Designed miniproteins, single chains, continued (3). Designs and how they scored, part 44

Each design is a single chain, and the fold is of that chain. pLDDT is the mean over its residues in the fold that is shown.

## One batch from the design tools (miniprotein)

Design m9492
Fold by ESMFold2-Fast:
Structure m9492 (fold): chain A 87 residues (1-87)
Amino acid sequence: DKLVSYNDVVKALDEGDKKKATEKGKEVIKSVKKIKDYLDTLKDFPEAQRMRKEISKDLLEISKKAKEAGLTDTSKEFENIAKELLK
């Protein structure tokens, strides 16, 4: 139920592997963009709105972890895509 590469980002951040966290973070963003395109085809379906909120919450959580690890740019990319998903 986690986004593609989401667990890889969490693991890399926990291990202090900033390079891997950044690389896997880009894969997460790419996956979220594909999911957003799919959810946009479902209109305002209640389940689609629930998925947008759940994914956004996960992205904001990983964004906070990335910021605490000093990955400011990666954190901001997660935060921006989380906000975009809710539009």
Scores: mean pLDDT 82

Design m9493
Fold by ESMFold2-Fast:
Structure m9493 (fold): chain A 93 residues (1-93)
Amino acid sequence: MQKEIGEETVKKMLKIYEELEKKEFSEEEYKEAKEKLEEELKKLEELKEKLKKAREEGAPQEEIEKLYREMAEKLVEAAEAAIKILIYEKQKK
């Protein structure tokens, strides 16, 4: 299960890219994507610290797996925001 999380996460990011690449984004959507990316980066930093602490304290495997799944979810959300930013910046040029 855990070894599949990385592959599943990347596949979700690629699917999001395929769906978003066909769309044009407004300046408003670009600003929202930037704010969303900043928010998700803060959440990822918090999850990184929680995961580090859980591992150092010898937390149960179930708790560690839950933190990794939460990390994967936030990585996908951050990737969606980053992809929107990238597309808009290329659109603008």
Scores: mean pLDDT 80

Design m9494
Fold by ESMFold2-Fast:
Structure m9494 (fold): chain A 64 residues (1-64)
Amino acid sequence: SSERERLAERYDELRREVFALQKAGADPSELAELYREMAELAEQLELPPGLVQAYRDLAERYAA
């Protein structure tokens, strides 16, 4: 479905953005927002629950 394709594209975009921002030493608050969105997309895409939880944990860690 086009919806699933859109979600998958956004997920891949966020993965590339997170990698680039980590490499650049970006503000933790930006990383927290991206990991939060990645967790939501991973859940919607039915990715492994361990991966979803890892993104949630990273979002909380960077938000603190």
Scores: mean pLDDT 86

Design m9495
Fold by ESMFold2-Fast:
Structure m9495 (fold): chain A 84 residues (1-84)
Amino acid sequence: SFEKGLEEILAAVAALPSEDVRVKSSGFMALVVVPEAMGLSVENKEALLDAAGITEEQAREMVKAIVKVLKEKGVESTAKPLAG
């Protein structure tokens, strides 16, 4: 299911090398990356990136990684064209 796939993605984020990075990535993932990976537009994305301390390049890589995981789990994602 999508929920199980999301849990596995969150577990992967939790495995990142620093606690600060994990906290920032978790919050950013829930508010921006997951909606964008589902093809939803996020208002004030630039302000959210600044608040989370995440670069646009990092955000792009996170969306790309989520799209890859969703594809491997057999979940269709409308974000495939957006992820590049």
Scores: mean pLDDT 56

Design m9496
Fold by ESMFold2-Fast:
Structure m9496 (fold): chain A 85 residues (1-85)
Amino acid sequence: SLADLLRLIALVLRAIGILIDAEKLLKEAEKIDPEKAKKAKAIYKQLQAAYAQLVAAFRAGDLAAAEAIAAQIEALYEELKKVVL
């Protein structure tokens, strides 16, 4: 449906915003604390992998998969903030 397509678009746009903010947090961690930077880098790689899965779900029109992956992206972002901040 059109509503499902708009929801999929919203999930992808939100995830792009999270990746941009996550990269900024990683960059700041790399300047301050090598241990935090290592953990942040590992989470950031998981975020990139989850984003690729979200794009695949978007291309397939799989809203259920996209919602689940988007929730995983939100959880990974919260984990990243706990490590860096």
Scores: mean pLDDT 91

Design m9497
Fold by ESMFold2-Fast:
Structure m9497 (fold): chain A 93 residues (1-93)
Amino acid sequence: MEAGKKGGEAALAGGLAAIKEAEDLDGLNAGIAGALSGIGALFNAEKLGDAGGAGRDALGGGEAAIASGTEKGKELGKKGVEGGKAALAEAAA
C-alpha cells in the first residue's frame, strides 16, 4: 500500500505540475488526466485498501503526466509509474 500511496502522490503532483506548465490544450488535458488518476490512486490506497486499484491509477496517472511533455510532469510522472508498478506487483503476489 505504501508504494500505491507514493505513486498516487507523485501522479497527482505530476498532473498538477503539467497543468501549471502546459502551453497547449493537449498538455493541459494530459495534466488533468494525471491529477485525477493520482487522486483515484490515493483514494484506493488510503480509503479502500486496494493495492491493485491504487497501482493501476498511479501507473495511468504517471503515464498521463509524462505524456503532457512538461519537464516536471515527466519527472514526477516517472515516480508515479514506478509506484504504480510496485503496487501492482504487490497486489499480484
Scores: mean pLDDT 81

Design m9498
Fold by ESMFold2-Fast:
Structure m9498 (fold): chain A 93 residues (1-93)
Amino acid sequence: AEKEIEEYKEKVIEEGAERLTDVILNKEKSGMSRENALAYARHLVRDTVEGKETGDIPYPTTKEGKEVLEEVLKRGREEPEKMRKEAEEKKEK
């Protein structure tokens, strides 16, 4: 169960980073290279899933980019928490 939960979190991080990278490159037009945008997106998405406050961040500024971060927060935090609760409920003696 824990292994499946961690694999799911890593999948959410990678998918969220790719989606945010595309927003940064296509919607924000930040002037970042794809490599720099992907590194930025992975760092921000991982911090979001891990509960680390990012402070004032320059991107995303668009509604689309903010929606990606909200989806990552829900999928990367709320779903794993539900999965853990379900696994614990199944551990009845």
Scores: mean pLDDT 73

Design m9499
Fold by ESMFold2-Fast:
Structure m9499 (fold): chain A 85 residues (1-85)
Amino acid sequence: MAEVERLAEELARAVAAGDEERAERLGAELEAALAAIPDEEERIRLEVRATARALAAAGVISEEEAEARVEPLAAELVARARAEA
């Protein structure tokens, strides 16, 4: 969901800016949004996308690198979750 990705990007920017109050609030909202997703595979895919967007927003990786890594990593984590169930 685009909202989860947006919350992750805002959280990364708040952390980078040293805004602890904003980071705590956004972190709680992001956790609640992810916890509301009942499908484990969908939650894993959104967590991977949100993490990649956050890293790109913080300047750790490029947006192109984030996009290139999302699908392979999400697929691997989903396959692992299925095998561990």
Scores: mean pLDDT 75

Design m9500
Fold by ESMFold2-Fast:
Structure m9500 (fold): chain A 75 residues (1-75)
Amino acid sequence: SEAIDRAIEELLKEMKLSEKTRKFVENLRKKYGKPITLSALFAVLREKRANPDLTEEEIIELLKKYVEEQVKKMK
């Protein structure tokens, strides 16, 4: 969906992620699909708004965590 692609790009822009972290998100999109990746990005954005001092390494770990939680909900 083009709407989901735009939403993901907007979230990546808002979070001011580096190209390295953006490539990591592209890999999540390819492996788990756009809806799961979008849900994980929303969860991480909420966490970053609560804790602005989150490093990109911590953001990557949170993305992994929230993707795995979404995958578990599908089973």
Scores: mean pLDDT 82

Design m9501
Fold by ESMFold2-Fast:
Structure m9501 (fold): chain A 65 residues (1-65)
Amino acid sequence: DLEAKIAALRAQTQAQIDRLQQSRDQAVQYWRALGAEHGAEFWELMLEREIARLKAATEAQLAAL
């Protein structure tokens, strides 16, 4: 049913977001450990942008249901 489809899509998207957040945190920590603040800021911004893009794509799919 519709509720099951929404729940499945939300769960799948959350799993992808969790992986991207973990990658973001690891990348930021890595670059800061090297003293490369610009590198840390770049990767944080890039991965936050990817998370935002994924959320927007999921909302579009939900709106189509």
Scores: mean pLDDT 85

Design m9502
Fold by ESMFold2-Fast:
Structure m9502 (fold): chain A 85 residues (1-85)
Amino acid sequence: MKEELEKLIKEFDEKVDRLMAHLDAGDVQGTIDAEGEIRSIGLELVELVEKVTGNSSLKDYLLHLGEVDSMSASFLAKDLAKKVL
């Protein structure tokens, strides 16, 4: 589980770097695709945080936040994942 969290956090950071590279290049489609990948990894981090903490209310809160602001929810999930490592 610790190795899975470390792997997903690393993949998240790599996708953020890719997003920044696409933004700097003015690549609109690449930016959209990178945001989608970050959101996908964010959902996996939410599932692992719930599994580690046993807190279904926290998972429900993060999923609800994701409906309004999926990027903020993804970054919050990553921050929480780092704290449970």
Scores: mean pLDDT 75

Design m9503
Fold by ESMFold2-Fast:
Structure m9503 (fold): chain A 119 residues (1-119)
Amino acid sequence: VTPEELEEIRREASRLADELGALNKQVTAEADKIAAEDPSKAPYARKAVGYTQAALLTLQKAVEFLKEDPERAAVSLRHAATLLENAADYAKKAGLSPELIQQIEDLARRARELAERVE
C-alpha cells in the first residue's frame, strides 16, 4: 500500500468512525426503549450497545494507527468489523429495527473492506 493510498484509507476510516458515532446514538436510544418495554430483551439490547461502543473505540484507534503502523491498523479494522458483526447479532436478538441492524452490518462490511485494502 502506498502512502497516498493509506491517507485515502485513513480518510475513509475517519468517515466510518463518524457514521458509527451517529449510529451508536440511535442504537442506544432504541435499545433503551426495548429494555424498558421488555426486560427479557434487556441483556441483548445492552450487548448490542456495548459492541457498537467497543467498535467505535477500536475504529478510532485504527484511524490513528493508519498514520504510523498500517499492520496494527489492519488488525484494529478487522477487530472493529467483528465487534460490529456481534452488535448486529445481539441487535437481532433484542428486536432492534431492521434499518438499524442493516446499518450496523453495512458498517461492519466497510470496516472489513478497509482492513483488506491496508494489507
Scores: mean pLDDT 91

Design m9504
Fold by ESMFold2-Fast:
Structure m9504 (fold): chain A 84 residues (1-84)
Amino acid sequence: DFVKAAKEVEEKAKKALDYAKSKEGQENKEKVKKEIKKLKEELDKVRQKASETSKTLNPSLKDRSAAYSALGKAEANIKEAEKL
């Protein structure tokens, strides 16, 4: 389920941003960078899967909207964490 995968990446990205903003995250920037790199790779994989599903199954507009909204929020949180 690509919608579920997209929401999982969104949640991971939010947690990564929260950690990056924390005192511990600011003191462990190398760990934050590694986590962000993994999330970027995971985000790209979920985007690829969503694109493939759209071509094969023509998913509902609701499901596509939900997935791409979640992926957009994940990307925004990742970019925000990178600024720290």
Scores: mean pLDDT 79

Design m9505
Fold by ESMFold2-Fast:
Structure m9505 (fold): chain A 75 residues (1-75)
Amino acid sequence: ISDEEFEKAFKAFMSLYLPAAAADPEAAVPLARAFDAADREAALAALEEWIERYGLPRELVDYFEIVFDRYSSSS
């Protein structure tokens, strides 16, 4: 994945995620924790719950995968 592709995916993800996280910071904790732990399965589960709860676009999953893969591949 290129830096340009990552930046585009990251901006798209944050534009959908940040408003919901700002409205309910406590609900953001499970997803943030899963990201820090590099636990893809836990992160996906938390993201799916966010999509369901806040009526977010399913495209968030695609953007998330790009963002998560960049963070986890640095190991």
Scores: mean pLDDT 73

Design m9506
Fold by ESMFold2-Fast:
Structure m9506 (fold): chain A 72 residues (1-72)
Amino acid sequence: MAQEQAEKLVKQAGNPLVSLPELKSLPEEQAKQVEAFLLRYPLSQAAQEALVQHLKEDPEQALKVIEIAEKL
């Protein structure tokens, strides 16, 4: 699951209109990690919206997806 979602996020990189207010709702360490990931791997608008939705529904799973994508 997380591996598949990480591949999807990376593959949808294109237009980097990043606006993720949910980053401020995450613990400081995890928010920094997500922010660093988005700066290095710009995401399409659709991928950004999917990431925001995942952060709201399952923050633990969303962070795992980001960590896996960061290793790609």
Scores: mean pLDDT 60

Design m9507
Fold by ESMFold2-Fast:
Structure m9507 (fold): chain A 62 residues (1-62)
Amino acid sequence: SSLERKRQELLRKQKEISDLASKTGEHAITGAIYLFLGDRETGERHLEEGRRYSKKMEEYIA
């Protein structure tokens, strides 16, 4: 089925997805910390970079 084929494709790309997920999380946490400390510009840059990695991860799943 289409769903089972997508599942197998995701398993093959597990390493790529894992790397993108890790980078997304790292940038999200770092961005949040800088925003909390009042460095809005640095925080927003990290959140933007995290969104880019998240979008790439979504493209692998879609």
Scores: mean pLDDT 84

Design m9508
Fold by ESMFold2-Fast:
Structure m9508 (fold): chain A 92 residues (1-92)
Amino acid sequence: SILEELRRLLREAGIPEEVIENVVGVLEVMKEYGLEELMLELVRATLAGDREKAQELLKEILKKVENLPVHVRTALVLQAIGALFDIEVALR
């Protein structure tokens, strides 16, 4: 499953289990809106330190959610950014 792949990637990168479960929770929310593949790619780009690719993927997420209600779009984007921030902090 995509959730198992995400757990594997984060665990192999040395991310703490508490952070892994938070990021997995964000991916589960993203999956309800069909954004799970983009979110997984965004995590991969972040782990690789590929800031350009991460920015492109975040823009693709923004385009895919543009027709959702403002409060839903805002919540999804903030959850994605928060998960990436937790990963970057854990890698320091």
Scores: mean pLDDT 86

Design m9509
Fold by ESMFold2-Fast:
Structure m9509 (fold): chain A 120 residues (1-120)
Amino acid sequence: SIEEFLKEMEEIVDEILDLILSVTKDPKLKKAAEELAKLLKETLRKYLPLLSEEVRKEVLEILKKTLEYLKENPDLSAEEKLQLFMQAFGEVLELISEAIPEKEDELEELKLKAYEIFKK
């Protein structure tokens, strides 16, 4: 079900966030990671129901691959982990944009918002 996909994806996003937060005390970096995780979960809740099952599986694969890489590379800095998280978010937005072209403008605004959060 869509609810089961969302729950699994949100749990992965929260685990990625925890891995970033575990290696930094920088309040700016913590805030950026938390705001990106929140924005990604909001994006998944809004757009996932509009996607085919095949595209939903591709989004889940991106998130799982990112989490697995972070777990296998615990020596990465918080900045490097956040950069990989931002890269995964960008890949998710690109997949959604390709799947629902009528939402391209909304997704471009989300991409710009994510980059603004990341740059802080």
Scores: mean pLDDT 88

Design m9510
Fold by ESMFold2-Fast:
Structure m9510 (fold): chain A 105 residues (1-105)
Amino acid sequence: APTATVSASKKEVKAGETVTLTGTFDNPAPDTVFELYKNGELVARADLATGKVEVKDPRVSVEVDKEKNTATFTLKDVEAGDVYYGVITTADASAASEPVKALPE
């Protein structure tokens, strides 16, 4: 298994709810990144070595906890039909969450 994992709090969420994706990593090398995808499009990126974040969707918040070796994406006010997933890429491996689907209720 890679030294990084990504998990979602739920496999399905309802419209108007919050999606949370958590990445767990160990001693991130340079260029280790956690990326959030919405419908196959990159909407947020965190550099896990530096803690630098790039947010493309204003509904996304990012927290990098270097003491716990975790990073969390939180996307609020999801729309029905949206699909989200997270990916951590290290020098040697990548780990992806299962897709999270937004449902109409």
Scores: mean pLDDT 77

Design m9511
Fold by ESMFold2-Fast:
Structure m9511 (fold): chain A 100 residues (1-100)
Amino acid sequence: MKEKKIEELEEKILELIEDYIEGKITEEEFEKKLKELKEKEKDKEVVEEALERVAALSGRAGEVARERGRNLDAEEVRELWETEREEAIEKLKEKKKAAE
């Protein structure tokens, strides 16, 4: 079934997003690598499902993805994560302080 392909792609996209949120990669590298991941997978449905699952984990981005019918371009994902980046960093800072 498609589950393993979706899970593998979801994991790779999540790693890419985490690197982008932490500032380890540039916006240009994020977009390029996301495009490469999407093009490597021949089954468009696997790509769409993986992006939807990733978007669902991002809160606001998940809501927008559902409204747009689950298919996000690399530029749209980058823009949504730019908005969510500060909230994700803030959550990480609070988690660090709670570990006192």
Scores: mean pLDDT 62

Design m9512
Fold by ESMFold2-Fast:
Structure m9512 (fold): chain A 66 residues (1-66)
Amino acid sequence: SALRERALAAATELVAARGSAATVREVADQIGVSQRTLRRATGLSPEELLAEAGRRALEAILDQAR
């Protein structure tokens, strides 16, 4: 869904900028939804969402390294 893509993009940016200090509350606030709505739309727990964002952030760093 569009909300899932927006959530993962926002989470990836937050994790890239803040590392382990990034929170799902900040992701929800960034895209203008509740944490409950975010979980329902993504199907991911807070831990799963941040873990996936971390993988995406690492991939982006590795792609930029060449």
Scores: mean pLDDT 80

Design m9513
Fold by ESMFold2-Fast:
Structure m9513 (fold): chain A 60 residues (1-60)
Amino acid sequence: SWQEMMEHLNQGGRLLGAGDGRGAAEHFTKAAELSGGKDSPITKRTAEALRRAADAGVSG
């Protein structure tokens, strides 16, 4: 699960860098689900990444 979560975070980051905010948000959402809860540092990082992906999606 941790490796799957990191793969989703990496893919989300790549998609965000390419301007695909929707694809990035989907991967970041999966990473958050795999992190197992809102209180984990990983979940907080994922939430911040999701905000950035949402902002990028609105710009397109």
Scores: mean pLDDT 69

Design m9514
Fold by ESMFold2-Fast:
Structure m9514 (fold): chain A 58 residues (1-58)
Amino acid sequence: GPLDAQKAELEAAIRELGREYGLSEAEVERMIAGGKTLLEQGFSVEEVLELIRRELEE
């Protein structure tokens, strides 16, 4: 369904950010888990990625 598609899109985007910022696999998996929870709470993929980018830019 739409949520499954959003979760797949978010996972792919977070893995790309992990490569860009040199994150460990454990950090990437933690971000994916947290991001999927936010999607289930009604946040969009774009909103979740913006929150992650802001955290990584600090």
Scores: mean pLDDT 86

Design m9515
Fold by ESMFold2-Fast:
Structure m9515 (fold): chain A 86 residues (1-86)
Amino acid sequence: SSLEQQILELIGQASEHAGQALQAYQQGDLPLAQQHLAQAREHLRNAEALLEQYEAAGGDPEVIEAMKRGLEQAFKDLDELERQIS
């Protein structure tokens, strides 16, 4: 569905920003690293909101559970990266 595609796209964008945050940190640009971390977190929050909308609309329970697991892991990975950068 279009909602599933949008959720996956937002998760992908979050992953891209997380990678950019790590690269900026390795180059000594802490403000840029923090900016990319904030953008990654915003994309994950937007993905979570769309997933809630998909669930409310009667989306596939197996797809919803898989996406919830993926988002939970993505937030945990981002929190760990933030601790390493800070």
Scores: mean pLDDT 90

Design m9516
Fold by ESMFold2-Fast:
Structure m9516 (fold): chain A 65 residues (1-65)
Amino acid sequence: GREEVIKKIADYLVEKYGIPRSKAEEIARLLVEGRHDEAGVRLILEYGLSPEQVQEVVAYAESLL
């Protein structure tokens, strides 16, 4: 379900990029809601991801939906 997808995306963000779990869950919710621009801006500005890394994160999230 939705919460299982959010957990998988949050786990990915924690494990690959070291994003704190609570913030990873917030970003995972934005991704599941299709709010990719908001999620991408937060990943770049708050956590220093590159545009290419953001594309990888979005692709991973879409693969679970």
Scores: mean pLDDT 87

Design m9517
Fold by ESMFold2-Fast:
Structure m9517 (fold): chain A 100 residues (1-100)
Amino acid sequence: SVLEKAKKLLEEAIKLLEKAIRAVEEGDMETFRKYIEETLEKLKELQELAEKNEELRFLLPLLKKANELILQAYQSEDPEEAIKLLEEAIRILEEMLKKI
């Protein structure tokens, strides 16, 4: 179902962001970028799903905020700032998951 697909995309995105945080903590910026790019792909799929399905449209503002935080983390030169931004993004994705 559409709802089950949305839940799976959110769960996968959260796990990828957790892996991205670990990569930053280890100083592995190449692995960090890989996990961020994979996360953004999952969130793009979720955005397209939400745009096409009325019952998921309420997620669009939260999804926009999460994407903005993730992009800020990706562009940040400060590892501590990047981790903080990703932790905030995870909280938003977890909030979305609770509403579904």
Scores: mean pLDDT 91

Design m9518
Fold by ESMFold2-Fast:
Structure m9518 (fold): chain A 105 residues (1-105)
Amino acid sequence: MSIEEAEEILGETVAENVRLLAKGLAKDPRVKITDENLETAVNIVLGMHKEGIVLRSDELGEITLLAAAKGIPISRLIAIGSQAPQEVRDAGLLILRATLKEEGL
């Protein structure tokens, strides 16, 4: 799968949410970049999309604030995202890893 194919699978809004989340993860020294954490990050973004949440910044706190404003716990976003087709989750992981590499990780 290429970056272009991943963007087509996710759509522009989801791909941008993945990039903003990746930049937020790269900026936060408290977050360990593990395969489990990257899978969780993708599931959060996919869950956000299903619930109509769109990121405007690379601040990790924006996710918590926007989810709380809709009354949605982060665990629900993860659960929703985990039900996405494998191809969609793989596309999200590809964009996430590419963005982390651009941020020097």
Scores: mean pLDDT 84

Design m9519
Fold by ESMFold2-Fast:
Structure m9519 (fold): chain A 82 residues (1-82)
Amino acid sequence: MEEKIERIREIVEEIRELLKELKKLGAPESVIRSAESLLDLAEKAGELAEKSKKEETVERMLKIAEGALWTVKSLLKQVKEA
């Protein structure tokens, strides 16, 4: 259980670093706003997982955070390829 909550925390920090990279690359404001929304989603997922600590809730929150990370990584890849 704690290991999954820790994984969500790691994902949140990774998204923060990816967002910094997007800003450094001068990504379009629409992309920056999308990445900021995904960071907020992952942070809220982590908060809910920590408060709940129920296995099913933590697993759902981890899936949400993983999806957010994947989307931000995809946005960064598209910006770098442009």
Scores: mean pLDDT 85

Design m9520
Fold by ESMFold2-Fast:
Structure m9520 (fold): chain A 55 residues (1-55)
Amino acid sequence: SHGQRASGGAAAREALEAGASEEQARRAYDMGVSGKDSAESSRLAGEAAREAIAA
Protein backbone atom coordinates (compact mmCIF):
# COMPACT_ATOMS: atom_id res chain seq x y z
CA SER A 1 0.00 0.00 0.00
CA HIS A 2 1.01 3.64 -0.28
CA GLY A 3 1.50 3.94 3.48
CA GLN A 4 3.80 0.93 3.57
CA ARG A 5 5.91 2.31 0.71
CA ALA A 6 6.16 5.66 2.46
CA SER A 7 7.19 3.93 5.70
CA GLY A 8 9.85 1.93 3.89
CA GLY A 9 11.20 5.00 2.15
CA ALA A 10 11.43 6.91 5.41
CA ALA A 11 13.24 4.01 7.10
CA ALA A 12 15.76 3.70 4.28
CA ARG A 13 16.35 7.45 4.22
CA GLU A 14 16.90 7.58 7.97
CA ALA A 15 19.35 4.68 7.77
CA LEU A 16 21.35 6.37 5.00
CA GLU A 17 21.43 9.65 6.93
CA ALA A 18 22.75 7.71 9.94
CA GLY A 19 25.60 6.39 7.78
CA ALA A 20 24.24 2.99 6.81
CA SER A 21 25.37 1.28 3.62
CA GLU A 22 23.04 0.97 0.63
CA GLU A 23 22.46 -2.70 1.48
CA GLN A 24 21.59 -1.88 5.10
CA ALA A 25 19.25 0.88 3.93
CA ARG A 26 17.52 -1.63 1.65
CA ARG A 27 16.98 -3.93 4.61
CA ALA A 28 15.56 -0.99 6.55
CA TYR A 29 13.17 -0.34 3.65
CA ASP A 30 11.98 -3.96 3.67
CA MET A 31 11.37 -3.83 7.42
CA GLY A 32 9.54 -0.52 7.08
CA VAL A 33 7.10 -1.80 4.44
CA SER A 34 6.42 -4.97 6.45
CA GLY A 35 5.15 -3.05 9.47
CA LYS A 36 1.56 -2.07 10.11
CA ASP A 37 2.47 1.06 12.09
CA SER A 38 4.53 3.38 9.90
CA ALA A 39 6.25 5.27 12.73
CA GLU A 40 7.12 2.17 14.75
CA SER A 41 8.35 0.22 11.73
CA SER A 42 10.52 3.12 10.61
CA ARG A 43 12.10 3.51 14.04
CA LEU A 44 12.82 -0.22 14.42
CA ALA A 45 14.34 -0.40 10.95
CA GLY A 46 16.55 2.59 11.69
CA GLU A 47 17.74 1.05 14.93
CA ALA A 48 18.52 -2.25 13.20
CA ALA A 49 20.57 -0.44 10.56
CA ARG A 50 22.52 1.50 13.19
CA GLU A 51 23.33 -1.67 15.12
CA ALA A 52 24.61 -3.33 11.96
CA ILE A 53 26.94 -0.36 11.36
CA ALA A 54 28.12 -0.26 14.98
CA ALA A 55 28.96 -3.96 15.14
Scores: mean pLDDT 64

Design m9521
Fold by ESMFold2-Fast:
Structure m9521 (fold): chain A 67 residues (1-67)
Amino acid sequence: SHRDQLVEELYQLLEQLEEKAKQLTDPVMRENLLNEIRTVKKWVDDDRLSDEQLEGLIATYRDVLAR
């Protein structure tokens, strides 16, 4: 389904973001980003996000990863 594709894409982006977070030298920035990733993963697992919210997060994390 469209939703299943959005969930899969968001998880792939969150995994890429987690790898970038682990490379951060500032431990406070690293932990803050890892905490955000954990929180978003929980929202996805709990099926709390609309399709529009999933699309918004995908767009946001794609932009972050492109920088």
Scores: mean pLDDT 87

Design m9522
Fold by ESMFold2-Fast:
Structure m9522 (fold): chain A 68 residues (1-68)
Amino acid sequence: SEEEILKEIQRLLAEAMDAAARGELTEADLRRTRARLYELISQLPEHLRERVEAGVDALVAELRARIA
């Protein structure tokens, strides 16, 4: 369901943020997480995809900056 997809996206983002906070997030981890997030976003209805994708892209960019 839409709710289950959104919950899984939030869970993956929270895990990545937590790993980054611990200094444990690698570029490979971020790449795998981004790929999975995009798979989940593709399953959302059109009216949510653009907004969710923008939010995910912003958070992924922030995480990438933290591990550089």
Scores: mean pLDDT 85

Design m9523
Fold by ESMFold2-Fast:
Parts: C-alpha cells; sequence; structure tokens
Structure m9523 (fold): chain A 89 residues (1-89)
C-alpha cells in the first residue's frame, strides 16, 4: 500500500545517504552538510504528510541526524588523535 511504498522510499534514501556520507568521509564538512540537508529534506516531507507516513519520514530524518552526529564525533576524535601524536613527537 501507500505506507509500504513510503517506507521503501525512506529506507532507500537512508541507504543512499549513508553511502554518500561514506563516500564523502575524507571531506567531513561536505559529508556533514549533506547529512544535514538530508535530515532537513526528510523533516520537510514529514510535515507535508499525515499519520504513519509522516512518522516514517521523521524516523529517516532522525537517522540522518544520528549518523551526522556520529560522523562529527569521529572527525573530532581523529583530529584529537592527530594532535596527541604530534605532541608525543
Amino acid sequence: GRSAEVARRVQDRFAETKAEAERLKDNPEEAIAYLKQTADDLSAEARKVRGGEGTLYGVGAQGARDYRDSLEKEVENERIKKLEEEIKK
């Protein structure tokens, strides 16, 4: 039905978002911007639909935000690690 089609589209977009973020991981600012845009787009779609369909888009948006936050933390940890290695030299 319509809800199943929406769920599939959200899942496919979420998978594409993760793949694109992974492709951009060497350019963390671009990856973070991409994830933010995806979350904003999915949140906007959630606002246009009603009931369970809005919830599916909302879950996708939250997943994009969670992945962005995880990537931001990984980038920060890598920066700290590089600084610590330089201090130890």
Scores: mean pLDDT 72

Design m9524
Fold by ESMFold2-Fast:
Structure m9524 (fold): chain A 92 residues (1-92)
Amino acid sequence: STIISSKPLFFNENEFGSKSGNKYVIKARYNSKEKELTVEAINLESGEKSKKILKNIPENGEYEIELELSDGTKVKVIVKINSKKKEISLSI
């Protein structure tokens, strides 16, 4: 419980494998002061990255973001922000 409660606020990441066989890390970060949500996908083999920054994002809610990966794959990333719990969750 102590380890969980000490995690960085408004950050999460997950690994994603595309149908083309490429592996990515998808990262989400929320800046509560600026109300900005950043989502980035990084190809683990090539290092190529795709990034989206969304502005005026409320501190609580669910957001669907489309990223185009380096292999041309389009992925829907669902980000849930819970400011009361200071948590961000990421699903693909």
Scores: mean pLDDT 74

Design m9525
Fold by ESMFold2-Fast:
Structure m9525 (fold): chain A 90 residues (1-90)
Amino acid sequence: MEEAALKAAEAARSGNVDEMTRYGQEAVKAAGGEISPRAATAVAAAMDGGYGLKNPELAKRYSELAARGAGDTPQGVEAAGKMAELAAKA
């Protein structure tokens, strides 16, 4: 899960939307359709580290991936909210 999230972050940094989407979905799948606080933190760090902020469209795509795996857990909702804020700020 975290490994796939980190690969998605690396793909985002290189501007590869397809690779970012692929690894992001693998991270969500490994989490059982829910984003763990760890995976959410890794995704948020990738966006906040300037990669998403340098490319607003990539930030939006990554936010969509995060939202897809958020589920109804308090941690998932919080993580999705933080990613939406980072995408809006980018």
Scores: mean pLDDT 55

Design m9526
Fold by ESMFold2-Fast:
Structure m9526 (fold): chain A 76 residues (1-76)
Amino acid sequence: SEEDKQTLEALKRYFEGHPEITNEEAIDIFRTVLNYYKAKGKPKKTIDIYEKMIELLKQGKPVLEALDEAMKLYDE
């Protein structure tokens, strides 16, 4: 959704302002957001996108690159 895309854009701005954040720390942040969204009953597509973000970070993709890839999934 547009709201979820705006949330990813806000996260991207946060990480652009905090380049010291490691992939491990970024995974923790995204897991926190994912758990919150699961508790709120967000749509499966939103859950899947955040799970994909965490997967990309575990594969060693820089956080900003992983965010760009996740945002592309909203256009599909």
Scores: mean pLDDT 80

